# Designed miniproteins, single chains, continued (2), part 64

Each design is a single chain, and the fold is of that chain. pLDDT is the mean over its residues in the fold that is shown.

## One batch from the design tools (miniprotein)

Design m6353
Fold by ESMFold2-Fast:
Structure m6353 (fold): chain A 77 residues (1-77)
Amino acid sequence: KKEALEKLFELQRKAIKALIEGKEEEAKKYAEEGKKYAEELVKDLKEGDKPPEELLKELQERNKELQEEYERLLAEK
């Protein structure tokens, strides 16, 4: 699960970097893939009998911060 979380952050970082470089199509693709991955990860955690609260909270906090930065960069265009 931690490996999946790291993969999600890698995809989001690539999306942000592509946005900064002006590659909006590439940024959108990475953002969409990251969103799907995050949704699947959250769903898997919810289906678990004992979801790791710390991992879930870290995912939510980081996802919000990354989305806020992504939104800010997008709004500047």
Scores: mean pLDDT 69

Design m6354
Fold by ESMFold2-Fast:
Structure m6354 (fold): chain A 66 residues (1-66)
Amino acid sequence: MEEIRLEELLQKAKEQAANTKSEEDRNKLDDQIFETISKGGPEEEQKLVEAYLEGRRRAAERQKAA
């Protein structure tokens, strides 16, 4: 169940990003998420990538507003 696994990875990445100051560790988590999306295949990847990018966009908007 790739969708559930990716959602869990996204949630974990958010929590660890808040806990970890290291940009290197955050990049590693992002790479893991993208690798999971890529292995999921093109039709599933479309929706998972969109959800991931929306999450990142919201985070960026909060930073811009602050």
Scores: mean pLDDT 59

Design m6355
Fold by ESMFold2-Fast:
Structure m6355 (fold): chain A 85 residues (1-85)
Amino acid sequence: MSWREVAGEILDTLVELIKKYREEGKDELATEVQRFLAEVMRAFTAGDKEGVIEVLERLAKYLESHGDTEAAEKVRELIEKVREV
């Protein structure tokens, strides 16, 4: 898997999560995930692998603290993919 392919999977996963939260009326969660998406894409553009992992780890903790353990697990799977590139 390439750096750009992992960036695409992260973008797709977080965009779908934002969409799901907005459809469920969870606008504050959607807005916060959108902020994390902006931070992680900035780190990807900079080629900052450690920065990408740090942002995703903070996002996973945020999601878990708000009761979305399934979304937190998906984000942790993305962290593993980033570590392998």
Scores: mean pLDDT 87

Design m6356
Fold by ESMFold2-Fast:
Structure m6356 (fold): chain A 74 residues (1-74)
Amino acid sequence: SEAEKYIELAKEYFEKKDYVSAIRYASQAVKLALAQPEVDQELLDEAKRIISEASSALITGEGVGTAPALADAG
């Protein structure tokens, strides 16, 4: 359950192109998932994918900027 919450946070930060936070939360989800008596392989695989993609984006400098994507239109 906690691992699921960290995956959701990792996804939110990944969408915001905050790859450092995305990696941080996804790594935490991996640790929590591995601490469970039965590993949720789908959750673990998803967390690893986020880490891999976010790490790649950081290395390539693909979108580490900070800014809202859209302006409010009323």
Scores: mean pLDDT 74

Design m6357
Fold by ESMFold2-Fast:
Structure m6357 (fold): chain A 43 residues (1-43)
Amino acid sequence: MELKKKREKLYNEKQKQLLEAKRNGADQEVIDELQKQRDEAKK
């Protein structure tokens, strides 16, 4: 369960950054990069 817990924490952090970037009207490239990082955390 340690590995799953680590992935969940990373996913939540990236999701938070993604939502904040969208809320602040960040460039689509920045949003896409954060989304890729979030998706990597789901592996």
Scores: mean pLDDT 76

Design m6358
Fold by ESMFold2-Fast:
Structure m6358 (fold): chain A 62 residues (1-62)
Amino acid sequence: MVVDLSKITEELIEKAKEQEELLKEKAKKGENLSEEEIDEYIEYTGPVSQYEAAKKKQELAE
């Protein structure tokens, strides 16, 4: 194949996972999360469960 659509999709999924992990790690360290970072994760995956978890952790760190 001259182009791998599945590979492109997997790269997007991996980016979403990286964003989720970054949000969780920042929240655990008590660092402020950028709304842009959160928005990117939402755009990639669509679901908000991980976003909500990271947001709640950030609130607890505050």
Scores: mean pLDDT 58

Design m6359
Fold by ESMFold2-Fast:
Structure m6359 (fold): chain A 74 residues (1-74)
Amino acid sequence: SPLEELRERVRKALDAILARESDRDVAVAELNRRHGEIYAEMLAAHPDLPREEALRMGLRVLDEALDELDARYA
């Protein structure tokens, strides 16, 4: 599903960021940048996906990734 694909890609990006970045603020900025890139690619790959649904999925996956990032810097 598009949600599972987006979640997997963002999860891989988060893992790569956490392997390189020790500064939380830098990691947050990089995650936001990578999420935007992945989300744009997902929109291009799934032109039939309703835009409102795509936006909700994008925000949900970003929120989940930010929560995981925060937990790892706790």
Scores: mean pLDDT 85

Design m6360
Fold by ESMFold2-Fast:
Structure m6360 (fold): chain A 65 residues (1-65)
Amino acid sequence: MAEEYLKKAEEALKQGNLDMAALYAMFGLREAGVSDEEIVKLIKLFRENPEAGLEAIKKAVEEAL
């Protein structure tokens, strides 16, 4: 479930593991049916600004489902 991956991404981010958080966010976006091009853009934003990136990723998953 896309939402499960987003919860894992939040947990990884809370633990300071940006690489695992980005991986889980990518899986959540893919499962929600977000395009590969949009996933790349969202993950780049997440790596540069995790707070804003995670909000954008959650919105993309919510809108795709």
Scores: mean pLDDT 82

Design m6361
Fold by ESMFold2-Fast:
Structure m6361 (fold): chain A 82 residues (1-82)
Amino acid sequence: PRSKLSKEEAEELVKKGREDLEKLLEEIYEELKEKATPEQLKKLEEWIEKAKEENVLILEDTEASKRLKEALREAAEKIVEE
């Protein structure tokens, strides 16, 4: 089985993945912002910046993406919740 994804298609998927990731992270931030202490909020902000730089592949229609979204949400919750 050979899948041919062009460089241009791959770049478009990465851009969409970043866009979806940023939307997810922004939603998580807004939800947890009110529950977080100032110290937890600072850690959450650092985590979001790192996640934006390192985790650029969140696509709506993949199983791996769904698992990644769950993992990111759990990680953020652990920062601001006990």
Scores: mean pLDDT 69

Design m6362
Fold by ESMFold2-Fast:
Structure m6362 (fold): chain A 51 residues (1-51)
Amino acid sequence: SAYDALLAGQRAYDAGDYEAAIAHYEEALRLDPSNEVAAANLEAARAALAA
């Protein structure tokens, strides 16, 4: 589910695995394109990876 993908992304982000976080947040948005939390977290994960 989109919620499970969002949780997986949050766990990856907390572990510092930004590439995995991006993949999970992209999956959350694929399942629920209106999920603003997943969209915001995806942007944060991309910014963290680029830093």
Scores: mean pLDDT 85

Design m6363
Fold by ESMFold2-Fast:
Structure m6363 (fold): chain A 65 residues (1-65)
Amino acid sequence: MSREELENMTEGAILGLETMYKQGFSKDTLLKQKELFVRHLKEIDPEMGEQAEKRILAKIEELLK
């Protein structure tokens, strides 16, 4: 899997979490979904997984404030 494909997956995950937030899912649920996605991504590419975790966490915090 290319880094471009992994980046596209990360963008999709961010959009998915934003949609879940708009649908009324809790912060705990969003954080658990982030953790599952990031764990899977780190198994493929640890560097991309770490970048994705930071981006997704920042987005969740932005949405909840």
Scores: mean pLDDT 80

Design m6364
Fold by ESMFold2-Fast:
Structure m6364 (fold): chain A 87 residues (1-87)
Amino acid sequence: EAMRLINRGIELYNKGDYEGAVRAFEEAIKAGEDDPEIRAMALFFLGQAYYKLGDYDKAVEYYKEAAKLIKDPSIKNALLEKAKKLE
């Protein structure tokens, strides 16, 4: 279920419907609350969608939240650098 919502969000994002993408990723977080991999993925895409909406403060917030759940240091550091460049 949560993965279907992530895929829906990605489709909406690719079509330029960033507000629709945000909603889908928020629903994915609720559906995948117990799965840190699903939660990290949805938080990352929320950051990307808010970046496209011009809400850089929220983009930074969601990149940092996604980074907390990511175990791979290279992916984690890449997200933290994305957040830092928007501050």
Scores: mean pLDDT 82

Design m6365
Fold by ESMFold2-Fast:
Structure m6365 (fold): chain A 83 residues (1-83)
Amino acid sequence: AMEEIQRLMDEASALANEGAAAAQAGDLKRAIELYEEAIRLLEEALRLAKEAGADESTLRELETFLELVRRRREKLEEELRRQ
């Protein structure tokens, strides 16, 4: 359970970093796709953490990271719509 949650967080972090790099390069569509993948992994990690009875600190970290990636995706979607 904990090992799976950590794996999902690590993969989500890597995808979020790739998304940031794609956004910096101007590839907004790719950046959005990468952030959407990161969001899916973080939602799964949060679901598993809740099922496993993870502590408040762990849940807060996951929720904070998920919210950060969601905000980044939303900003890029707004930018893409204005182009």
Scores: mean pLDDT 87

Design m6366
Fold by ESMFold2-Fast:
Structure m6366 (fold): chain A 117 residues (1-117)
Amino acid sequence: MELEEFARELAERLASAPPEQRYDVIAGVLGLSARLAYERGLVILVRHPDLPPEVQARLDEIEKRIKEAGGKLVAEASAGGVTVKVYKFPEISPETLEIAEELVRLGQEVQDRAAAA
């Protein structure tokens, strides 16, 4: 997988998502982290301007944990104010999988909040 091209495609897809599908697409992209962490030691982080400040703060905490766990930024792309970052861990550890699960859960919470509005 060409990680830079992959990040660019995800950023463009997120930027082009219609408002009614936006949070579903964000949840889907964050959800990819579960499989990619297990199979390849990769996690995906998304920054979207429409995310609430509390979600942005949680993404900041998750990015800090990724870096503390040895995660290295291997690809980054931006489109329409959206930023996608792909981090690679040196080892697939329980901590790597816990970080991926936290990203999946955050995506689900964002999707649930949008459905409640």
Scores: mean pLDDT 81

Design m6367
Fold by ESMFold2-Fast:
Formats: sequence, C-alpha cells, structure tokens
Structure m6367 (fold): chain A 85 residues (1-85)
Amino acid sequence: SAWEESKRAVAERARKLAEEYAKKEELSPEELTALLIEAAMARNAGDLEAAARLLEIAAEYAKKAGDEELAEKLKEQAKKLREEA
C-alpha cells in the first residue's frame, strides 16, 4: 500500500539522516528544525529507534547552540522512545 511504502521510505530516510548528521560539527537552525521534523515523521512511521536517534543528535546540537532546556527535553523524549522500541 502507499502507506506501507511511505512508512518504509520515512524509516530509511531517518536512519540515513541519523548516520549523516552524527558526523556534523554544526547545524544551522533550519537543519535542526528539519531534523526534528524527520524525527517526528519516523516516530509516526513506527520506527521509534530511528526517531530516538535523531532526537539524541538534535539534543546535542541544541546544547551546542546554548539551548539547554530544549536539549534536556529532546533527551527525555528520546529516552522514552527507546524504552517503547
């Protein structure tokens, strides 16, 4: 079905993005926002592990940007997703 194909595509994209972004030293605000959107899509597709990994990466960049509140919030969300995965 179109839904199953979309779910697979989102999960594959999320895993690839996690691998690519883990290597980056810095993200623009637009890239961080895109990463959060991809994490939400991965979660909705049921790939909780990929979603958690993207949130963990986003949390590290939020912390580097000085947003410690966002970083802690994202880490908490990632932990909950890993516990449900």
Scores: mean pLDDT 79

Design m6368
Fold by ESMFold2-Fast:
Structure m6368 (fold): chain A 67 residues (1-67)
Amino acid sequence: MDENWKKEIEESKKKAIELAKKKGDEKAVQRAEELANRGLEALEKGDSKAAMEAYIELGKLIQELEK
């Protein structure tokens, strides 16, 4: 379970950073890194709910950057 969430968070982080860099949005790059780190730390602590919340916030950031 942790392996699947780690992969999802890492892929969302990579996509968000790529989109943010293309737009020149340095704050979005920092936010993507912060959210991914938050989710990965939650997984290490066994907090699946916090990890899922971080993943959802990353998804929202990606949607904003795709507009």
Scores: mean pLDDT 81

Design m6369
Fold by ESMFold2-Fast:
Structure m6369 (fold): chain A 57 residues (1-57)
Amino acid sequence: MAYTLKVTVTTGGRRTLTFHFGQHMSKEEAEEMGAKHKARAAALGAEAEVEIEEVEL
């Protein structure tokens, strides 16, 4: 199984950037990376929305 990670960063109520991590990842890797991005965005006064999707190969 492979997972993809999508992170959308919003500041001041505006969508600023969306990142797609399309490399093969385990669920644990995707969750860890998503949590890290969310924590970093919060520390900078921004919001990060994290979507983890299972992809069939």
Scores: mean pLDDT 71

Design m6370
Fold by ESMFold2-Fast:
Structure m6370 (fold): chain A 62 residues (1-62)
Amino acid sequence: SLIEEAEELIRTAEENIKQGKYEQAYNDAHEAVLLALKAGDYELAKRASQIGAEALKKAFAK
């Protein structure tokens, strides 16, 4: 389902953040937002968006 696919992308984004792969994490989180919105799960979309924002913040930290 779209929700399960979005949840898997969120897990992948979180793992990529742990590995310092911030650009990849942002892209995974962004895709998760789009899938969550398409499924009508706005809470999941918000969570994915927050993970994407974390990835951007860490990418710009020295």
Scores: mean pLDDT 87

Design m6371
Fold by ESMFold2-Fast:
Structure m6371 (fold): chain A 104 residues (1-104)
Amino acid sequence: DIEKLEELLKRLQELKHPNYEIRKKKFEAAKAFDGEGLVELILEEARESLREAGASEEQIEAFVAEIEPPIRALVDELVARRDVAGLLKLALSGIGERVEMANA
């Protein structure tokens, strides 16, 4: 399982995946229980993904404004509970999955 994670990370690095650096930063923020830093990095990843998809700045800010409150609430809850596993899952997951979980 660790070997599969290392292989996946190596493939992402070999492919020069644009999200590798931000996911690494999210992982470090989660491990440090830096909830504010984790929220900011999640929102930055969302902005970058939308820009790459050709979204306008207006569309990007509208989407970010919609997802920020539920993501912030989820992160604050996980930090308050010292739930490192939950924070790490949030940090390593894609934006689509995290928005769905935050709204649940």
Scores: mean pLDDT 71

Design m6372
Fold by ESMFold2-Fast:
Structure m6372 (fold): chain A 75 residues (1-75)
Amino acid sequence: EKKELEEFKKEMENDLARLAEITDPAEQYRAFTEMAERYQKKIEEFSKKFSKENILEFRKYFTDFVRKAAELLRA
């Protein structure tokens, strides 16, 4: 649904901001892996409720999150 997608986007934006605030690289990486696992589980749950088109949108946002997080981890 539209509400779940909107909440998913906002959660990822908040998590990216949180990652940017972590100064220790090891702690930042651990936070990232926890976040990534949480999103993967959420997408799996959504796959039982939503259309293939909507699931592709969730996967696209997750991929964008991973790319942005990777840039932060390299900086």
Scores: mean pLDDT 80

Design m6373
Fold by ESMFold2-Fast:
Structure m6373 (fold): chain A 53 residues (1-53)
Amino acid sequence: SREKILKIVSLKVEIVGLRVQAELYEKRGDLESAKKAREEIEKLEKELKKLEE
């Protein structure tokens, strides 16, 4: 459905934003916040995979 496609696009945009945030945390030496951002990316990627199936 079109609603499903829009949800997929939204999740992809959110994942990209979180990757940028994780890299910024890593550059600042905030490894704990970077790890949490990476874990959130993994959760969103699992949701994305379910929607693409």
Scores: mean pLDDT 86

Design m6374
Fold by ESMFold2-Fast:
Structure m6374 (fold): chain A 87 residues (1-87)
Amino acid sequence: TPEEAAKGAREGAIDGGRQGNPPTVSSAAKGAAENAERAQGPMIGSHAAYGALVGGSGDPADGTAPLTDENIERVAKGAAEGARKGA
């Protein structure tokens, strides 16, 4: 469901972002895509990643920003919204 895709994307963004070396919006976008894809398949992953990038930096082409405890919530919310729209 779109809700399950959104939940998966949000959790993947947080988990994948924090596991990045260094933790960046790009590593969060990757985690969001992988977790959303597990829930709904490959097409949802690209939407989750796009949402994470836009939520973190405002620019879907910019993933280089470092993750902080404050901005990770914006990244996670963006990932969830992207996954929900893609599902």
Scores: mean pLDDT 76

Design m6375
Fold by ESMFold2-Fast:
Structure m6375 (fold): chain A 56 residues (1-56)
Amino acid sequence: VDEEAARLGYETAMELDPEIGEEEARRIGEGAGAIATALGLSPEQAAALLRRSLLG
């Protein structure tokens, strides 16, 4: 698991939906970390993919 990707994913979720709650945002972050590891993405690439998915 990519811990940096997980952290950036958490921050991205909180930026896009401040009402999402910390537990849900953390879960989304953990998913971003898992995707980064599985696909060989950088933390920034995983966060960008997550942001794009949540916005459109």
Scores: mean pLDDT 77

Design m6376
Fold by ESMFold2-Fast:
Structure m6376 (fold): chain A 86 residues (1-86)
Amino acid sequence: MKYTLVIWGLSEEDAEELAARAEELGAKAIIQKGKNTQLVITGLTLEQAKELAEEALKRGGAAEIYEAGKRVLKLGEFDEEEAPGV
């Protein structure tokens, strides 16, 4: 089964490093640049998604794991209680 990982709060450089790692795993990664860098990775296994989420957390980011567009797990904390919706 394939999962989607959404990561926030990383620097552009950290997001690019995780995107490259995801591509090596056969996943697809998209980096959205704006007020905050957001990384969306699709095509992961649950174990791969958890590994990348924990690496993002160690770098001060936050992550959520989705299955077929539905949130299954949330890992990490964001300093702001307001989550970007879309």
Scores: mean pLDDT 72

Design m6377
Fold by ESMFold2-Fast:
Structure m6377 (fold): chain A 69 residues (1-69)
Amino acid sequence: MENKKKFIEAAENVLKHPLTTPETVARIIKSLLLELGVDPEKAEEIAREASKDFDKGVQLVKELIEKLK
């Protein structure tokens, strides 16, 4: 349980890091959406859209990790 909180913090810090790419954000979002049972086509569409806005992508990763808990 505590490990999942640390994982969320680590993911948030990595994604908000100045050297983190939008492509990295999109890949993480797609993987999390697939884990939550979202259709692969929809997961790719959502990840691609989120990668256009870096901050929005970071926020979405946090929300998806919370749902995965």
Scores: mean pLDDT 70

Design m6378
Fold by ESMFold2-Fast:
Structure m6378 (fold): chain A 63 residues (1-63)
Amino acid sequence: TLTEEGRRLFAEGRYEEAVAAFREALARDPNDRDALYGLGMALAALGREEEARRIGREYFPLP
């Protein structure tokens, strides 16, 4: 799956490609929690903290 591909790319340190794979996975299945989590992690690894925080708020709704 695209989520599985994203995880593989992330594990290889290919964060920009992992973001693309996770975004495509979410376009096909917007309820894919694993893809949401992976996207947040890849964005954080790229230093795109604001985008990662927005995704984190949906996945981990905290006060």
Scores: mean pLDDT 76

Design m6379
Fold by ESMFold2-Fast:
Structure m6379 (fold): chain A 96 residues (1-96)
Amino acid sequence: MMSTKELLKKAIALLLRAIGIDIEVEIKEKRGLSVEELNAAIEELKKIKEELRELLEIAREQGDEELVERLEKYIEFVDELIKEIEERKKEVEKKG
C-alpha cells in the first residue's frame, strides 16, 4: 500500500521532471527550437500529468483531502507548462 509520504515523494519527483523539461526548452530556445523537440517535451509533460492523475485517484480512494488538493494544484501547474510549450510550438511553426 502506498503511504501519503510515498505518494508525495512520487508527486514531487514528477514535478521536478516537469520543471526540468521546461528549463531545457528555455535553454534550447537560445540556440533555436525544432517542432520535433517541442513535441517531445509536450508528450513527456502529458505522461507526467497522467501519472499525477493516477496518484490523485489513489489519494481520493484513501480519503486524504489535503493530498488531493496538493495533487490537483500540481496537475494544474503541469497543464500550464504544456500550454506554454504548445504556444511556443505554434510560433515556431509560423516560421516554417
Scores: mean pLDDT 83

Design m6380
Fold by ESMFold2-Fast:
Parts: structure tokens; sequence; C-alpha cells
Structure m6380 (fold): chain A 108 residues (1-108)
């Protein structure tokens, strides 16, 4: 949906500052699980901005964190998402839009 994508892209700078701050706060508190969750949201924002390589790197970083925490299921999911992005899988677009719309609604 082009209109949904355009609205999320317009909000991207604000969302990056918000979730970047939240990720840093969580990491400073030693809450690495919550920091990884915010890193995943930042990855979706980078993906929607067309920064696919940077998005894939963020998802791989989150995968490493989840694996360190013993969450192999989330780690594997993030690694698959990074592979799908690098392979140009278009199914990632709808997932990124849905996840970011869900997060934006929490801020309203």
Amino acid sequence: DEKRLEELRKKAPELLLHYGRKALEAAEAGDFETAAEYTVIIGYIYYLLGKREEAAALFLGAADTYRMLGDEEKAAEMEQLARDILAGNPAVLERAIEELEKEVKKLE
C-alpha cells in the first residue's frame, strides 16, 4: 500500500530518534532483550527508507543478542529476515509496514 508506506516514511526521522533513545535506555539498564526489540523496529524503519543493507545488519545484530540471551527462535527469525531482505524478497515490505503501524499506534 503506497499511501501507508508514504505516511511511515514521513514519520521515519521522528521514529528513529524515539526508538534509538529507547534502545539506548534499555541497553544502559542492562535490559538487552528490550534493546534488541527496539533494534528490530529500527531495522524495519531503515528497510522502509530503502537502506536494506543497514536494515539487514540491524536484524543480524538483534539475532546475535537474542542468541546470547538463549532465544534461538527469535535469533533464527531475525537471521531469516536479514536473508530475505538481502535476497530482495518483497514479502518483507508488508511485514515492515504492519509492524511499524502497530508501533506508531502505541505512540498515539
Scores: mean pLDDT 87

Design m6381
Fold by ESMFold2-Fast:
Structure m6381 (fold): chain A 62 residues (1-62)
Amino acid sequence: SREDIIRATAELLRISGEMFDLILEAKKRNTEEAYKEAEEKIKELREEQAKLIAELNAKLAS
């Protein structure tokens, strides 16, 4: 539904914001460990984002 699309879009924007904050914090710490930690968390967020996009595409294809 249209509401599902709007909610999914809002969630995608939230995830993008979390990724941005993680990058910003890693830059402030500026250590290899900080960058690796951010990279791991961003990977999880990207997987969450991909699942949400796949679900949205499935609904749009139906």
Scores: mean pLDDT 84

Design m6382
Fold by ESMFold2-Fast:
Structure m6382 (fold): chain A 92 residues (1-92)
Amino acid sequence: MVKELEEQAEKLKKLAEEKAEELAREIAAQVGAAPTPETIAATRAAALAAVDAQLAKRKAILAGVPEEEADAAMAAVVLPAVEALLAAARAA
């Protein structure tokens, strides 16, 4: 049921919020910097956008959209959030 997909998306968003700070710290460590409030916020926004994109992809596949086309639509949703994350990382 669609309810189960939406419940799963809500659980994933909660996990994404919980993991966003850890992910921001991991990214910062890779580039030799400390995480900033801006990079943490941008990472959280990117993680939430990824969950929304994944839910949209799953709904599209259920509607008969080819996986490749659904992946392209998902990328279009995530790219602005990734760009914002990169901008925040450069400012740090």
Scores: mean pLDDT 72

Design m6383
Fold by ESMFold2-Fast:
Formats: structure tokens, C-alpha cells, sequence
Structure m6383 (fold): chain A 75 residues (1-75)
């Protein structure tokens, strides 16, 4: 189902990107690389998947911004 696909995508993104973004001693370069990786992954998602991810990550401004930009490019 779409929900199961979204849950899998959320798990992958949360594990990789949130860990890097939230690390206390993270450099700007590592943070930027994590954001660029999220953008590349998100470019493969449907608009419906991106909207579901936006709701899930609404409290994470950097993640939300990337997802909103990718969604805008598909409309």
C-alpha cells in the first residue's frame, strides 16, 4: 500500500538524515551533504508521498524545506 511505502521511506530518511542533522558536533559540510542526499532521494517520490512526508516532518524545518522544494518542482 502507499502507506507502507511511505513508512519505509520515512524510516530510511529518518535514520540517515535526522541522525546527521541533529548531531551536536556536525560540520556545515556534513549537514549540507545530508540535505543534498535527502533531495536526491525525495526526487524519486510521488507528490502524494512527498505530502505525507511533509506532514510527518513538519517540526523539522530543514527537512520540510527540501521536501517542499521537490514537491513544487513536480507541480
Amino acid sequence: SLQEEIDLAIGEIAAAVLKKIMEENQTPEVRQEAIETLRRIASGFSPEQLEALLERFKDYPDIRRVLEEVLAEKK
Scores: mean pLDDT 71

Design m6384
Fold by ESMFold2-Fast:
Parts: structure tokens; C-alpha cells; sequence
Structure m6384 (fold): chain A 65 residues (1-65)
């Protein structure tokens, strides 16, 4: 959907700012966004971004170190 494409674009920008990697998958019609980062500080920031994105779009977010 257009909303999913916009959500993916926002997530890609966030990952780029954090110097991280990003992947997407779908589970039961729900977009799942995984952000992989290299430090605990970046993980904390990624979790905040992910929580805000989930609240705004209904997507699920995961963070990996």
C-alpha cells in the first residue's frame, strides 16, 4: 500500500542516519521493520524511532545489535 511504501521510506532514512541496516517482512498482513545497529546508544535511539513509527502506522518494529 502507499502507506507501507511511505513507512518503508521513513524507516530507510532513520537507518541511514544511525548508520544501520534495515530489512522488511510481512507477517499476517502487518509490515515488520527490523533495524540492525552497531551500538547500545544507536539501539536505544532506534527503539524510540521504531516505537513512534509503530504508533503512527501500525507497523511492528524490531531492533538488533
Amino acid sequence: SLEDEMTKAMARMAAAVLGGRISFREEDGVLVITMEVDSEDDAKEAEKIGANLSKSTGAKTEVKL
Scores: mean pLDDT 80

Design m6385
Fold by ESMFold2-Fast:
Structure m6385 (fold): chain A 61 residues (1-61)
Amino acid sequence: LSDEQISAAARELAAQGVAPETVLRIANAIRLVSEGESVREAAEKAGVSQGAVSRGLRLAK
């Protein structure tokens, strides 16, 4: 995933009313997945649910 795709997903989450600190954690989790981490590991490291990471990944496409 490109930085532009991650930024687009973050903007969409913010537009949906997700808190800024949570948006940053989800963006970090998406970056970790793009670097080879599993959804589970990225969620644990970023401090968000696996569902939040999966939603962020869907928006980043």
Scores: mean pLDDT 82

Design m6386
Fold by ESMFold2-Fast:
Structure m6386 (fold): chain A 58 residues (1-58)
Amino acid sequence: SVILEVLKHDFGLSDEELEELEELVRTKSREEVIEYLKKKYGLSDKEAEGAYDAILLS
C-alpha cells in the first residue's frame, strides 16, 4: 500500500521494524498501537490511524 511505502521511505522503516509492528497489531489493542506509533515516529492521530490500518491489511 502507499502508506507502507511512505513509512518505509520517510521514517526509514526496516522490514524487521515492520514485522514488529505487525506483531503489535496482532497482540495489542488499536489504541495501544496508535499511541506507540505516535510516540516512536512522531505521527499525528490521523497518520498513526492510517499506518495502523495499512499494517493491519498487510
Scores: mean pLDDT 75

Design m6387
Fold by ESMFold2-Fast:
Structure m6387 (fold): chain A 78 residues (1-78)
Amino acid sequence: MKEKADKLEEEAIKASRAGNYEEAAQLFVESAKIYKEMGDYEEAADSYRAASFYYRLAGNTEKAEQLDKEAEELEKKA
């Protein structure tokens, strides 16, 4: 549900403030999946873009590139 996705994004922001970028990225991915299941493709794409950003900060460029592609496909549906 949307409330769960919103909470995950709040937790992701808190993790990012603590410098735990990989945790922040994982939480944004979980939020994005919920938005995608709800058909909120714009919100899902935004969350995948945020996850990609934090994976890059964590040094995981491969995962970041995968999430950028996922976001691009969702942006076409929005």
Scores: mean pLDDT 86

Design m6388
Fold by ESMFold2-Fast:
Structure m6388 (fold): chain A 76 residues (1-76)
Amino acid sequence: DLPEEALKLGKEGMEAYKAGDVEKAAELFGEAGRIAARAAGFPEEAAELIAEAARAHALGDLEKARELGEEALRLA
């Protein structure tokens, strides 16, 4: 379902998160989200918003993650 690269980055992000490296986890989850969104047929602008939403979510900014996710859906 997801591209192998997105799955790999998601797994690495989870490992970073469990190790307490939240900033690295945010970067990895963001890239995984971008790749997954592009593979799902989202336009580049929406995929970048999904990446930023995933990053915000990993950093604990749930409101920003929600707003960015909603904006991505408007562009998809």
Scores: mean pLDDT 83

Design m6389
Fold by ESMFold2-Fast:
Structure m6389 (fold): chain A 89 residues (1-89)
Amino acid sequence: SSEARRREEERRRRLEHEMTAGVARLAAAVLRTIIKHNELSEEQREELERIIRELEELAERAEREEISVEEAVERLTRLVKEANKILEE
């Protein structure tokens, strides 16, 4: 059935975007926990808080299907790498 196939494809697309948003929010939650439980410089804290905001914005865009999953994953990967670099300073 063409209708059943369309519903399946749309459901899969929604699940992919919801999963992507969930991962971005989880990354933001991890960073907030790191900030809370570690002594960081003011500059490190400000940079991580900026990354948290960008992760939250990415999650919202993914949930709204305003960004492709592929592009969202690329941005998420970049933001996580930047956060790791800040934490290694």
Scores: mean pLDDT 88

Design m6390
Fold by ESMFold2-Fast:
Structure m6390 (fold): chain A 55 residues (1-55)
Amino acid sequence: MEEKKEKLKKEVEKLLKENPEPTEEIAEKIVELGKKLGISDEELREVAVEVKEKY
């Protein structure tokens, strides 16, 4: 069931690509997306850290 995390990662990458300067507003959108996909808060933090390290 890693499909939801992969989908979230792709959406996050697109948001960051459209907004070169990451803002708190973008972070909030990512959290909302994760909740809609049924991802736990712990997994959300994991994805956020992973994407931040790539960018």
Scores: mean pLDDT 69

